# Designs tried in a protein design run: designed miniproteins, single chains, continued (3). Part 88

Each design is a single chain, and the fold is of that chain. pLDDT is the mean over its residues in the fold that is shown.

## One batch from the design tools (miniprotein)

Design m11043
Fold by ESMFold2-Fast:
Structure m11043 (fold): chain A 109 residues (1-109)
Amino acid sequence: SVKEALEKLKKALEELKKAIEKYKKEGKTEETIKELKEAIEKLAEAMRDLLSLVPTNIDPELWSEEEKEAMKALIEALKALAEAYELLGYDEQAKILREEAKKIEEKLK
C-alpha cells in the first residue's frame, strides 16, 4: 500500500541522514563511503516502490492527502540524495536531483 511504501521510504531516508551525519563527522573514509552508498541504494529502492503506487502524470489537485504526503516525502528523499551525491563528488547529479525536487515542490503549491 502507499502507507506501507511511505513508511519504508521514511525509514530509508532516516538511515541516509544518519550516514550523511557520520560522513560529515568522521570525514571521507572507506567505511563512511560504503555506508553512504548502501543508504543511497536502499533509499533509491524505497523511492521506486513508492513511485509504483503514486500516479505522477495526473493533475496534483486530484491527488489524495496520502498521495500528497507521499510526494512531499519524495521531495525530501530527492534533497537527501542530492546532499549524499554532492558529498561523494557527484556535483552534477546532485544539481539534477535538486532541480527535480524543486519541480515537484512547485506542483504542490
Scores: mean pLDDT 83

Design m11044
Fold by ESMFold2-Fast:
Structure m11044 (fold): chain A 95 residues (1-95)
Amino acid sequence: MKEIVTVVARFLTPTRASVVLEAAEEASKRYGVIVSVTIEGAAPGQEIAPGTRLSITVLGTPEKAEPAAEEVLRLIEERSGAELEILSRTRNLIK
């Protein structure tokens, strides 16, 4: 059984795109899940402006997918000091 967890957030502070990508990679390795991140209009190596949207999509087991999504958010905040506003969280079970 697999689950897709999607978290949509908005940056309240400037952040480096590299921190987001590194957080996603670390959470993916730590939890053994697939993590995909989309940053609105940002290219690799660019600074993310306040108001930019982040979409985090995690595919894994139900026990690991949600913790992995929260770990991505935690690592971004911890490593960059960024503040994020959570806009939505969705969970879909795949049979």
Scores: mean pLDDT 82

Design m11045
Fold by ESMFold2-Fast:
Structure m11045 (fold): chain A 63 residues (1-63)
Amino acid sequence: MNDEATFFLARLYEAAGQEDLAEKLYEEVVTKFPNSPYREEAQKQLERLGVEDLKRAVEKVTA
Protein backbone atom coordinates (compact mmCIF):
# COMPACT_ATOMS: atom_id res chain seq x y z
CA MET A 1 0.00 0.00 0.00
CA ASN A 2 1.39 3.42 -0.90
CA ASP A 3 1.22 6.70 1.08
CA GLU A 4 -1.56 8.18 -1.09
CA ALA A 5 -3.82 5.12 -0.78
CA THR A 6 -3.23 4.91 2.99
CA PHE A 7 -4.01 8.63 3.44
CA PHE A 8 -7.25 8.51 1.44
CA LEU A 9 -8.34 5.28 3.14
CA ALA A 10 -7.89 7.10 6.49
CA ARG A 11 -10.14 9.91 5.24
CA LEU A 12 -12.80 7.39 4.15
CA TYR A 13 -12.83 5.74 7.60
CA GLU A 14 -13.09 9.16 9.25
CA ALA A 15 -16.06 10.08 7.01
CA ALA A 16 -17.67 6.73 7.95
CA GLY A 17 -17.35 7.60 11.67
CA GLN A 18 -14.59 5.05 12.31
CA GLU A 19 -12.18 7.50 13.96
CA ASP A 20 -10.03 4.77 15.58
CA LEU A 21 -9.27 3.20 12.19
CA ALA A 22 -8.73 6.60 10.56
CA GLU A 23 -6.29 7.61 13.34
CA LYS A 24 -4.32 4.36 12.90
CA LEU A 25 -4.00 4.93 9.13
CA TYR A 26 -2.93 8.58 9.52
CA GLU A 27 -0.30 7.34 11.99
CA GLU A 28 0.92 4.84 9.37
CA VAL A 29 1.40 7.67 6.83
CA VAL A 30 3.44 9.67 9.37
CA THR A 31 5.56 6.71 10.57
CA LYS A 32 6.02 4.58 7.41
CA PHE A 33 6.15 7.35 4.77
CA PRO A 34 8.23 10.17 6.37
CA ASN A 35 9.20 11.62 2.95
CA SER A 36 5.62 11.62 1.63
CA PRO A 37 3.88 14.87 0.56
CA TYR A 38 0.90 13.48 2.55
CA ARG A 39 2.87 13.23 5.82
CA GLU A 40 2.32 16.88 6.85
CA GLU A 41 -1.44 16.69 6.19
CA ALA A 42 -1.69 13.31 7.98
CA GLN A 43 0.11 14.83 11.00
CA LYS A 44 -2.37 17.73 11.06
CA GLN A 45 -5.30 15.27 10.96
CA LEU A 46 -3.79 13.30 13.87
CA GLU A 47 -3.43 16.52 15.90
CA ARG A 48 -7.05 17.47 15.19
CA LEU A 49 -8.36 14.00 16.12
CA GLY A 50 -6.22 14.00 19.28
CA VAL A 51 -7.78 17.30 20.42
CA GLU A 52 -11.28 15.88 19.79
CA ASP A 53 -10.40 12.70 21.73
CA LEU A 54 -9.13 14.72 24.72
CA LYS A 55 -12.30 16.84 24.73
CA ARG A 56 -14.51 13.72 24.71
CA ALA A 57 -12.43 12.10 27.48
CA VAL A 58 -12.79 15.20 29.70
CA GLU A 59 -16.57 15.28 29.14
CA LYS A 60 -16.79 11.56 30.04
CA VAL A 61 -14.79 12.01 33.28
CA THR A 62 -16.55 15.22 34.41
CA ALA A 63 -20.08 13.99 33.61
Scores: mean pLDDT 73

Design m11046
Fold by ESMFold2-Fast:
Structure m11046 (fold): chain A 66 residues (1-66)
Amino acid sequence: MSDEEKLHQLLKDTVAEVQALVDAGASLDEIRAVLERYLSQVPEKYKELARKSIDRILQYVEQRRQ
């Protein structure tokens, strides 16, 4: 599996975990902990792209918490 395929799978798993946490009424601190774990698992050269993905996930969380 390529590094890009591994990152794509990691992002999908992270999004699914965040969606489950939002649906369960989890705190923003719990959601941020998941996103921080995701960022820590991303190789240095992809951290910029990972931060953009995190921003999109946080926008989704904000929209669903209103």
Scores: mean pLDDT 80

Design m11047
Fold by ESMFold2-Fast:
Structure m11047 (fold): chain A 108 residues (1-108)
Amino acid sequence: SLEETLSEEQKKQMEDLVEKLKPLAEEIYKIEKEYPKDKEKQKELYKELLQTYAGISKEEAEKIIKESKSGMELLNKVGLLLAKKNKDEVTVEALEEQEKLAEELRAK
């Protein structure tokens, strides 16, 4: 597995990112459950949520929300942004490859 090839420092960075994203993922799930057909309300709540939990700017939040087609894609883009800000090159590469593979599977 990927974890078997990572250094102790790299494993800790990935674990810290996962723990930081966990409350954000839970709130996204609650929003989707409470407003399943209200996409405008979901976007409003996501913008507030990203600013509060991820500490990103209003402009960055609006851009990520506009570019995301699902709550999972939103979470992935936030994770990638935070990994880049922390200079965690291993997590950045892993997340970019995950997005690339997902895009290739959709193109088939």
Scores: mean pLDDT 72

Design m11048
Fold by ESMFold2-Fast:
Structure m11048 (fold): chain A 64 residues (1-64)
Amino acid sequence: TLELAKKAGDYAAKGDSKKAADYVKKARDVGGPDGGRLASGYAGMAGTLAGQKKAIEEAGKILK
C-alpha cells in the first residue's frame, strides 16, 4: 500500500494524472479505503508542491 501511494505521488509530480489515478486505485484495492486515501493524499501533495514551484518560478521571471 505505501509503495503504491508513493508511486501515485511520483506520477502526479511528473504530471501523469492517469498513472497517478491508476496507482491510487491499486492502493485502494490492496489496502481498502485507507489505502486509497493515503495514495490520494500523496498525489495531492505532490501536485500542489509542483504547482507552487511553477508559480514561484513564473513570478521570479517577472520580478527579475
Scores: mean pLDDT 71

Design m11049
Fold by ESMFold2-Fast:
Structure m11049 (fold): chain A 74 residues (1-74)
Amino acid sequence: SIAAQIAQARQRLDAIYDDFRAQIAQPGITQDQIDQIRTQVGRDVAAIRAQFPAIPDSVIADFGRRVVDAINQR
């Protein structure tokens, strides 16, 4: 079902977010390393959108906001 696909996409986005938070929380991490990690997150999100085209744009926008907020909370 579409609802099940959206639920799976959300779970994958949550896993990406948790991994992202763990990576940027490492002591001594540089801005260049954060930029590289953020670029990889962008690629992973694009892959999720390709696999789950029914995912609402609002879900992707909310995810993007969470990523920016995590960087700003460092």
Scores: mean pLDDT 88

Design m11050
Fold by ESMFold2-Fast:
Structure m11050 (fold): chain A 79 residues (1-79)
Amino acid sequence: RLEEALQQAEREAAELARRAGLSDEEVRRAMDAGANNPQAALARARALSEADSFEERELALVAFQIYGAMLKQLEEALK
């Protein structure tokens, strides 16, 4: 069911954050930063994509910033 799928997705996101070494607070801060400034989040993603190498923690932080920006946009569309 949809409720089970949503709960599963939330658990998988939380597990990914923990494995990347991010606390719940760090994830929330990253998502909030992306929601408040999506242009900065995109700029960070582009800089990281042009780097010779990536660290999993940096990728996870940027991914959550982008996710926060997208989620904020979706919430506004639902109003």
Scores: mean pLDDT 72

Design m11051
Fold by ESMFold2-Fast:
Order: sequence, then C-alpha cells, then structure tokens
Structure m11051 (fold): chain A 66 residues (1-66)
Amino acid sequence: MEELKKRTRDAARDRYGDRSGTSTRNFNLARDELIKATGDPLLAAEAVGEGIREYDQSIQDAAQKA
C-alpha cells in the first residue's frame, strides 16, 4: 500500500513537472494500480495532490540554493 502511494506521488510529481508522454503514461499506470489495489479513487487523488506539492517544493528549494 505505501509503495503504491509513493509511486503515485512520484509519478504525479514527474508528470506535473514535464508533462511528457512518458511521464503521463507512468502516472496513469501508477494511479490505476493504486485504485485497483485499494478500490479508493479519493485516496489516489490525495497521493496525486501530494506529488504536485512535492514538485512545487522542489522548485522553491532549487531557487533558494541557486
């Protein structure tokens, strides 16, 4: 369960950052796997939101260290 949530967060972060076909495909696979395993699309939506937040934080951290 935690591994699937982490993969969905990571894939959402990457997809939000570059919006490439590869990152979109990886995101869809990770999200669908989490939904299939849990039966809970709201839990998957929460993991996606966390991934987007991680992306925003990484951009701010990079700007602060540059």
Scores: mean pLDDT 75

Design m11052
Fold by ESMFold2-Fast:
Structure m11052 (fold): chain A 68 residues (1-68)
Amino acid sequence: SEIREALREAGRLAVEGFKLAKEKNDPQALQEVKDLANEASIAISKGDLEAFREVLERMRKLIEELKK
């Protein structure tokens, strides 16, 4: 299902974000990843799929910036 795939993607993005932030020794980026992961968890717990997708997009943008 699309929801299961989105949840798996959110998990992958969080793991990648934590890894990249730690490798760059960037405490601000690490906190941003934690905040986004918490927001995603809150959104899914409320059944707010729109908020969840919004957080997922913000996480993707952060990952792309961290890859530079």
Scores: mean pLDDT 83

Design m11053
Fold by ESMFold2-Fast:
Structure m11053 (fold): chain A 99 residues (1-99)
Amino acid sequence: LSEKERAVTALALAAMTVSVALNIAKKQGDEEDAKILEEARDRIFEAMNEVEKSTDPEKIREILRRAAEFLREAADKVKNPDIRSLLRTAAETLEREAE
């Protein structure tokens, strides 16, 4: 797989993980955590669009690092420890792909 294809795959996996967390927050009626997760999901989709427009491997890695940093910050803000763990897992997925 190309650098871009691997980056998009990692972002898609992170988006799926965040979507699972969002479903948990919504079912539990936790509106604050749900809002944080919706912002995290939107940030991942923005990163996917940025990756699609980039031809520079270093720029792609920087996009992944910034998305991972956003997910780490989101994890620190959520109240539910299971949701926090899922966000940290999503961030780690992006960090590993960014090398």
Scores: mean pLDDT 88

Design m11054
Fold by ESMFold2-Fast:
Structure m11054 (fold): chain A 63 residues (1-63)
Amino acid sequence: SAAEERLREAAERLKAQLEAASGKPVEVEAELLDEETVKITIKVGDETVTFVVPLERLEAFVS
């Protein structure tokens, strides 16, 4: 779906931005929970954070 492609692009952009900022490998895993809500998990070093946000908000954040 278009939402899945948008999520993948936003997640890839987030990964690139975090790797540039941290100088460390970053793992980003993202999934659609419903039509516009996404769960995203970010792993940087030994730190892991998970949050749930609207897809549009994630896209705005990585712009």
Scores: mean pLDDT 82

Design m11055
Fold by ESMFold2-Fast:
Structure m11055 (fold): chain A 60 residues (1-60)
Amino acid sequence: SELSESLRSFGAEEAVPIVEEVLSLPSATPEKIQQVVSYAMKGDIEGAKEILEEVKKESE
């Protein structure tokens, strides 16, 4: 996807699976997706994972 290619271009390739997982969750709001992408673009993988875990909890 265009987002995954952008993340690779910025050296945030390790965040690609995190972004893809949040996009696959039915509880993912545009706001939460934007937060994950924002952290990933900054190279803050831990921040991206934290938001993903919040979305997962909302899916349970």
Scores: mean pLDDT 74

Design m11056
Fold by ESMFold2-Fast:
Structure m11056 (fold): chain A 69 residues (1-69)
Amino acid sequence: MSREEIIERLRELKEKYPELEKELENAIKSIEQGDLVTALSGLHDLKKAYPELEEELTELEEALRELLR
């Protein structure tokens, strides 16, 4: 998954879950700034708080880890 694809996926989640807009937007900004570690931490915390998003957020976490290599 490309960096741009990860950002688009996060934007889609933001539209679907408006309550998570701030957290998801912070993750997007961290990715755009190249701070993938902060983005990963944010997504991990979000996944722990919202188990219904676990599968989707795990896929995004794995994609971000791939960008760190």
Scores: mean pLDDT 82

Design m11057
Fold by ESMFold2-Fast:
Structure m11057 (fold): chain A 100 residues (1-100)
Amino acid sequence: SFEERLRELALSLGFSEEEAETLVRVFQTADVDNRDGVLTFDEILGLIRGQFPEWSDEELEERAERIMKIADKDKDGVISFEEFVRAYKEDEEVRALVEG
């Protein structure tokens, strides 16, 4: 249900079926511990660590902060799926994070 709703949202925003599936998988992979439907700073940090395992903790934290600033427009400290897919469309660093 929730996964299907996220896929439908991505498709409604103009993403392909392949892009929508990738975006949902990446979001759910980051959100696995809490499953609250939003990404925290720690969950973004975990996702970046998975993509860049050779980076220092300082470099990982800097990228996580940058992604939060790009995606978290409400400044509530969390990223919704809608904010995440919008950031993917608008920012090359978020695209690199999703696409590997």
Scores: mean pLDDT 76

Design m11058
Fold by ESMFold2-Fast:
Structure m11058 (fold): chain A 103 residues (1-103)
Amino acid sequence: SEVERHLAEADRHLDEAIEEIKKAAESTNPQEIFDEISRASEHLLRAVEHYLRAGFTPEEAIEYVRKRFEEEIDKETNPNIKKFLKAFSRLFETLYRRQLERR
């Protein structure tokens, strides 16, 4: 049940991150894009924290998040949203490297 609780919180943060990325993809304003990406980054970090609290290894948590992104990319028909999801997956890997270094 504790694991299930943390997974549910992580899912919530992932949902928020994905929605913010989609909003960024629909914008042509660089400042708005950067703002949405920043918020999505915060949600992804919170999701990883919850996966770690559920007993996942850092690698497992990162792979789970990336798999979720791949699933969203496969379902998406808008090419700009696909591009942003792929770009954010790379950003997430950058955050992953920093988090492993500090944690």
Scores: mean pLDDT 81

Design m11059
Fold by ESMFold2-Fast:
Structure m11059 (fold): chain A 89 residues (1-89)
Amino acid sequence: SDLKLLEEFIEEHEEELREAEEFLTRSYKEIKDPELKKKIEEKIEEILRLLARAAEAYEAGRYEEVVRLLEEVLEKVRELKKYYEEKTK
């Protein structure tokens, strides 16, 4: 069942998904450098577009596509977190 595949993915990545949500909703409010803030906001917007595509796939019952899109979201959040940490040290 494709829905079980999605449920298993969410369960396996629950902590990382929570951390990703916190990062996506909070990080750009704390950035004081305008140039860095703009770059981070642009990358967050790109990730939010992937989440919108995942929502569309979910509504269409394409749960395997939802898993692939969420994997891409987590990968991009990991890359963006690393970039943010490197630029704010």
Scores: mean pLDDT 82

Design m11060
Fold by ESMFold2-Fast:
Structure m11060 (fold): chain A 64 residues (1-64)
Amino acid sequence: MAKEGDSVARVATYVQEKFGGGEKGARAGLAAMIGASLGANDDFVATKEGAELGVKLAEREAAK
């Protein structure tokens, strides 16, 4: 099923919900936004690679 996670904001929201809405979820969401933005194309649309990078950064922040 296709998700609406192709935008940076949507990817960040998804990661925050996955890791919870607390401080860890907020930090994970910010890390996901940064990662997705770095992997986004010139139109700021999240690429698959950028989304995967965002998730990895979020998982590292959640593990701290």
Scores: mean pLDDT 59

Design m11061
Fold by ESMFold2-Fast:
Structure m11061 (fold): chain A 106 residues (1-106)
Amino acid sequence: SSFKQLLESQIKLYRSLKKTLKEAKELEDSDPFRSEVLRGVALVALSSSITSLENLKKKSTPEEKEILEELIKKEREAADLVANRDYDGALKTLDETIKKLEELLK
């Protein structure tokens, strides 16, 4: 289904974001400028995803809408953590979200 493809795409996005955030964390002391650039990339990606998911809710079933609302909530939580440079908190939030999506796709 198109919705299954969407959820698979979100898992790929979250895995990519985890790599970006791990690199941002690793570079905080050795290359703070590059760390801030990567943090900015992650924030833009999360903002774009939130906008996309909000638009998808308008044409979703009630069951799909519930899943999209939970993803939007988790992406907003992750964005707030990234904005505050709480990389460990953001990584944990993304890991928990990936796990939930993988369980839905079984």
Scores: mean pLDDT 92

Design m11062
Fold by ESMFold2-Fast:
Structure m11062 (fold): chain A 94 residues (1-94)
Amino acid sequence: NSQAEKDLAEIDELIELVKEGKVTPEEAIARLTAVTGRIVTMLLVENKPEEADRVAEAALETLKVIRDPTATPEEIVKALEKFKEVVEEAIKSL
């Protein structure tokens, strides 16, 4: 699915922007929230509520890391990489 590929590419772009220090925490939160909303909606439309719940929970855990003022860029990148793995597994169910 081309939309799922685009959403995964947006997660990869966000990881690179964090690595390069080119995104603020507020911008990272906005980007992650938008991507999560699209993925969760897609999974619910495809009757994958358990996968949608896993993606939503992974997003909430990632947001907790981004909102932590003591979190390092490395910790944020690791959280986003874990989020991407959950999204990839959910998309494989489609």
Scores: mean pLDDT 88

Design m11063
Fold by ESMFold2-Fast:
Structure m11063 (fold): chain A 119 residues (1-119)
Amino acid sequence: SSLKLAQNALLQALKENTSLFDDIKSLFDEERSKQLIYKIQNEEDINLSSLEVLQLLYYLSTQESFALSEPAFLRLLQLLAESKDPRIVVVLEKAVELLGNAEGPVVEALKKALEQAKE
């Protein structure tokens, strides 16, 4: 599915760019990151600070895999687009590169998130 392709591409992009989050390691809280994932998975209206988004991405980079529902993953992409942190642009550009010619609604949503993050 396009969801699985997009999630795998984002995870791989994060793992290839983990050094972008070296400053976040000292602020990392595993329990807080799990709580943020739970909120994204279960809450329709969620607002995170740029720091919380970076902490969440760092947490995801340490995981072997993650599986969000389609609505939850789309919420994550919107949070990434709204963060305005240049590191997120780097990660999203790598994820789009890894997707290559892949198509589908969730792949298109990830590409749209990259364009919004650049604005």
Scores: mean pLDDT 85

Design m11064
Fold by ESMFold2-Fast:
Parts: C-alpha cells; sequence; structure tokens
Structure m11064 (fold): chain A 94 residues (1-94)
C-alpha cells in the first residue's frame, strides 16, 4: 500500500537521523509517529491520512533543524535537515 511504502521511507529516515544525532528520544518519537499514522489510516480507512501525518511530521522536523542550523552554524543540523528534505520528496512520489 501507499502507507507501507511511506512507513519504510520514514523508518529509514529515523535510522539515518539517529546515526547522525545519537538522539534516542527523537528516534523513539519517530517510531511512535509511525504507529499513530498506521492507527489513524486504519480508523479512517484511508492511507492518505497516515501519509499526510508522516509528511507533516517530516516538514515540522525539517523546519526545526533548519532553524537550529541558522542559529548555531553547526553543520550536523544542516545534514539532518537534508535527510528530512530527501524523505519529504520521496513521500511526495508515493
Amino acid sequence: SKLDKAVEVFEETAKKVYELTGDEKLYNLMLEVIEQAKRMAKEKKDDNVGLEMLLSTLRSALKKFEEEYEKTGDPRYKEVAKVFKEAIEKLKEI
């Protein structure tokens, strides 16, 4: 399904972000968002509801990491933002 493909992209994104940041709390939060997206898609019987929840989460995360890069100049925030941006583009193609 569209949601299954989106979940795979989101899970890979969560892993890459964890490898760059070491942030276990962020990793676990991203995994919780996957479970929420699956539940909402099932309740509404619409994969697009889950897909939009995943997209909204990625967009919010991208904005936060871009803002942190602008404030700190730390290139790690820019690398994480790039990972989120690439994930958003992949989800849009589903």
Scores: mean pLDDT 89

Design m11065
Fold by ESMFold2-Fast:
Structure m11065 (fold): chain A 78 residues (1-78)
Amino acid sequence: SLEEKIDELIKKLGEFAIKNNYDTLRIIELSGQILAAIRSGDKAELEAARKTAEEIKKEYPEVKELLDELIELTEKAA
């Protein structure tokens, strides 16, 4: 399911954060925004998630593809 795919990608992001010693609170923030977007279908919640993902991608280009996929799946689930 889309929800299972989203959960797996969030888990993979968390593992990346731990292994590379960057701020896990930003991953928690993104996860919360994604969950809010899916539950509400609110475009503003989706835009908040996109903004957070863009900020993370600027700091860590190596997670760009993972974040792009995560946001695409979130939009489909919302």
Scores: mean pLDDT 80

Design m11066
Fold by ESMFold2-Fast:
Structure m11066 (fold): chain A 97 residues (1-97)
Amino acid sequence: MKYKIKITTKPMKISRAKALEIGAQLATFLLEELEKAGGKLVTPLELSLKEVDGGYQIEIELTAEGTKSQIDDVVKAVKERAKELGLEEVTIEVTEL
């Protein structure tokens, strides 16, 4: 099955450079966990920064192919990693295609 995975952080009062650094670390981890789970990347990963209320919101989006169990494992790993990195609560949206 194909799944669209979208990760959105809360807006953070940090510099653009720091937001890009955090986003890149989380994006790299997402790709690593997808590979470990046996999922396949279908569309290129998109990392974007949005200016919100004097800070930055990080959005990461990709489409992956895999089983629901593989995708659920990836989402769980990303949530735990975000907590370890001290990020504000992240929203992860998974849409079956």
Scores: mean pLDDT 83

Design m11067
Fold by ESMFold2-Fast:
Structure m11067 (fold): chain A 68 residues (1-68)
Amino acid sequence: MSKIEIRTLAAFLLKPSLSVREFAELAGISQSTASKYLKRLEKEGLVERRKTPSGTEYSLTPLEKRPK
């Protein structure tokens, strides 16, 4: 498990739903890196992307929706 995976878990433990900016701040990475990483995780089914009136937010995919 990479250090970025641990930081991702820690960030989502602090907030169940995160914008790219909030994730970047909590993970200690740039917003461009955070955006690319979150898009990768979305494609892998590990996070869900949701559009809100305030912008785009990401949350961890519930365990019941993940392939076992």
Scores: mean pLDDT 71

Design m11068
Fold by ESMFold2-Fast:
Structure m11068 (fold): chain A 100 residues (1-100)
Amino acid sequence: SAALREELSQVRDELLTVLTEILRRLKAGEPVPEELLERFKELAARLIELVGQVDPALAAELAALVAQLTEAIRNRAPVDEIADIVQRLEAVVTRTLALV
């Protein structure tokens, strides 16, 4: 579905924008605002829902990565560790887009 591909791409791009700002703040030693974490969670939940419409196994893989990413951000894990999880998350979305 062209509509599903477009929404997947839009939600992915919005999520990556939010994650880029979170990583910038963590790298600078700045606090991550709760509103930014809430936006991340909203976008991640929508992305998992959309991926699940394509492939439930990819949605489960994405949900596990989102849980890892949420925990890493909460615990202020090293930026390189968080960036690795983001790259793995992006790979799952890329695989999903190849199926749409």
Scores: mean pLDDT 90

Design m11069
Fold by ESMFold2-Fast:
Formats: structure tokens, C-alpha cells, sequence
Structure m11069 (fold): chain A 60 residues (1-60)
């Protein structure tokens, strides 16, 4: 359902963004924490879309 897909995108985006921000703060990434968080969030959303596609294929 669209609601579940949106929740997955939000959750994976937030999780990936938070992780990327923490890595930047620890010096594991040279990006500013804010930029690392934004890039991580985008990557998390893309990963969510990939999992959504896999779920649709599994139900087919």
C-alpha cells in the first residue's frame, strides 16, 4: 500500500541520514554533518524504493 511505502521511505531515509551525520561527526566522513545527513537521507530513500520493488516482484 502507498501508506506503507511512504513510511518505509521516511524510516530508511531518517535512519540513513542519522547514520551519515554521526559518521561525519566522528570524522569518518569529510562532509559537514548537515550535508552528510541530507545525502544519507536521499540514499536511504533510494534503498527503500529498491526494497518496495522487490516486494512487488515477490507478490507476482
Amino acid sequence: SDIQEQKLREQMGESAGKSARQQALQGLNSLPPEEAEERGRKAGIENADYFIQQQKQQQQ
Scores: mean pLDDT 79

Design m11070
Fold by ESMFold2-Fast:
Structure m11070 (fold): chain A 84 residues (1-84)
Amino acid sequence: SEAIDELVRELFDYSQGKKKPSLEVLEKAKEEIDRDIENIRKALEQARADPTTPPSRILALEIVLQLYEGWRKTIDEIIEEIKK
C-alpha cells in the first residue's frame, strides 16, 4: 500500500507540472499491485466455492479486481513512456 500511495502522490505532482514519477516507485507499485491481484483472485475463487458467501462480497471482489487490473495496465503504459 505504501508504494501505491507514493505513486499516487508522485502522479498527482506530475499532473500539476512538477517532477516526473520515479521508475523505482512505479516498479514497486507494480509489484504490490501484482501481489494484490493474486490475493484478490484467490479470495474470489474461495468466496465463489463457499455457498455461504454473501453475493455482495463476490461483487465487491470482482470490482476491486477490475480496478487493480486497470491500474496495472496503466502503470505499464506510464513506465513504457517514461523509459523513452
Scores: mean pLDDT 86

Design m11071
Fold by ESMFold2-Fast:
Structure m11071 (fold): chain A 73 residues (1-73)
Amino acid sequence: SMKAQYEAIVDELFEEVLKRRPDASAEEIAHAEARKPELAAQVGEAIAELPKHESLMAPSEAAEFFKKQVAKL
């Protein structure tokens, strides 16, 4: 499903962000993890609103878009 695809992308990007933040507290990590499903839903909604030409973004461009969403956690 599309939801599972968005969740998988968010999970991968979240892991990358955590590797760059060894100073993050357990509380910050837990809070961010709790918001992953919400973030995946927001990403899905944002993609549904994109112009058709942008919804055909290259995988690298889509990854950058999702990375920006994860950075908001």
Scores: mean pLDDT 65

Design m11072
Fold by ESMFold2-Fast:
Structure m11072 (fold): chain A 118 residues (1-118)
Amino acid sequence: MLEAADKLVEGAIRAYELGHRDIAGVLASTAVALRAMAEGDYEASAIHFEQAAENARRAGVPEAADLFRKAAEYAKSGNVDEALKYIAEALRTLAEASPHPEVARILREGADLVEKAA
């Protein structure tokens, strides 16, 4: 989880520099949520996955927002493995919807690291 969180922070900075502020918000909120979950703070994790869902909705990908909301539900119940599965799926969904190759790569790499943490 912590390695995935660190890489998502790096990705958020890069997405922001490329002008993709909503995607940067998804990556940053997901990183904070993963750190909270690694520390056993499932309520804080759920709040930050809900924030990632809102950023995904603003980015124009409501399907990814639905997956982040599912991750928040599982995080709140302490079901870490299912939460990580839904986060990886949400990040892949955003990558497939992204027209920018570098942003899509950042999202796919983030998804792979989250999936390895499950």
Scores: mean pLDDT 89

Design m11073
Fold by ESMFold2-Fast:
Structure m11073 (fold): chain A 105 residues (1-105)
Amino acid sequence: SQKAVELAQQAITALQNGDTVALQKYINQLQLLPLSQRLTAAQFLLNQAQEALNQNQPNLAHDYAVLAVSVLQQKPLESVKYLLTLKPEEVLQEAQQLLQQQQEQ
């Protein structure tokens, strides 16, 4: 799923640059992809979240895990922002469980 990974990378770049308009466009494009491609994008985002935690960057880990949940649930970022009230490790675990559940469909 080259397209899914490229869109996820573009979403991360937009997020890091504070480009909320570009971020919304890339997340919307990811949400319209077939399930298999959305799972690939979410796995990539969760891998980036884990790397951010390993580098002691919990805010980036939070952001990447929230993007993964948004892609998996096909819900706007605003609808999943409540996850920012949880610890980064808890959000990552919840997103990983959701990913596993959707892989079984």
Scores: mean pLDDT 85

Design m11074
Fold by ESMFold2-Fast:
Structure m11074 (fold): chain A 108 residues (1-108)
Amino acid sequence: SSLVEKIEAAIKALVSEEALAAVTDEQVERVKKLLKFYLKDSDLSDEEIEALARGIAALVVELRDKPEEEQEEALRKFLKAAGLEKYEEPILEAFRSFWDLEYPGKLF
């Protein structure tokens, strides 16, 4: 999928190789479940959702110590680069939910 290639290229431009290597299959699976819930009305394939899930997991790893404003700015830049701006709101909701699950107690 050309969209999968765009997603992978966009995330590599925004996160370190260390963050990409630190992403676990368990984290990807959690993000996939959230994305499938928030993107239920989207036309995205399972492969595209998996690529997006890996990208979001990598952003969460990269940005764990950064303020929420910087995290959301990076996610918006990622979505723009990947051509997914039309899904910005549901993807932001999935990102916030995943962030809360990975780092419980950070609700602000």
Scores: mean pLDDT 81

Design m11075
Fold by ESMFold2-Fast:
Structure m11075 (fold): chain A 68 residues (1-68)
Amino acid sequence: MTRLNGEQAKKLLKENKDQMVGSDVGPDGSFTVTLDINGQRVIIEGKSPSGDPLDADDWTDVSGVILD
């Protein structure tokens, strides 16, 4: 498992939205997105003040992990 910093996680989410295999968004704008990039699973978590993390580039407190 490899940890991603906020900027790396934001970049992967922004560039790989079409590789998304799962998403969950809470009423407070907290989100979890699962990406499958060339068979590699990536989980990205964060917050979106707008409540639309998939459409708005306003993410805060973003982090991610690449699953081994």
Scores: mean pLDDT 75

Design m11076
Fold by ESMFold2-Fast:
Order: structure tokens, then C-alpha cells, then sequence
Structure m11076 (fold): chain A 107 residues (1-107)
């Protein structure tokens, strides 16, 4: 399942370098877009797509615009807090795990 593939990427991120984790994050974003297409609730689908867009912008800003790890952490945390109530519980839990891994990588 897409959730199993996402879980695998999160596990790979835990042992990866920061640069490798950014590449894995891009792959994770693509899986999130695919998962969004499977959601039946339009509100949940919209929330997930907003999460993907926000996440993509954070990654781009880190790589191209010199965004600090601290700012990236804060933006990711806010994005998850705002949108997770609209997501399926299993997906919300997975995104919380992703955020935790990213916070550890930036510490």
C-alpha cells in the first residue's frame, strides 16, 4: 500500500544524512500526491494537497533560499498542526512521525 511505502521512506530517513533525507522527502511528497487521489472526502483531499504544497515549498526554501533548519522545523510543525485534523487518522499519525524524524535531523 502507499502507506507502507511512506512508512519505509520514513525509516530510511532516520538513518540518512540531511541531504539524503531531503531527496527521500521529495519521494515522500510524490506518494502523498498519489494518496490524495484515493481520498473520497473532498475536504480531506484538499487538506492533504495543501500539506504537500507546503512541504514542497519548505524543501525548496531549504535547498535554494538558505532557509534555516529552525525555520523549516517551525513551518513544518505549524503546517501539520493546522491540517492534521482534516486527514484520516492513520495518515495524520504517519505525518506526525515524519515531522518527528525531520525535527531530529535538524537538531
Amino acid sequence: SLLDEMRKLIEEMKTASFEEALELLAEFEELLREYASSLKDPKSREALLEFVEGFTNIRRDVLRNGMSPEEARERLERLLEELSPYLPPELAELLEELARVWLEKMS
Scores: mean pLDDT 81

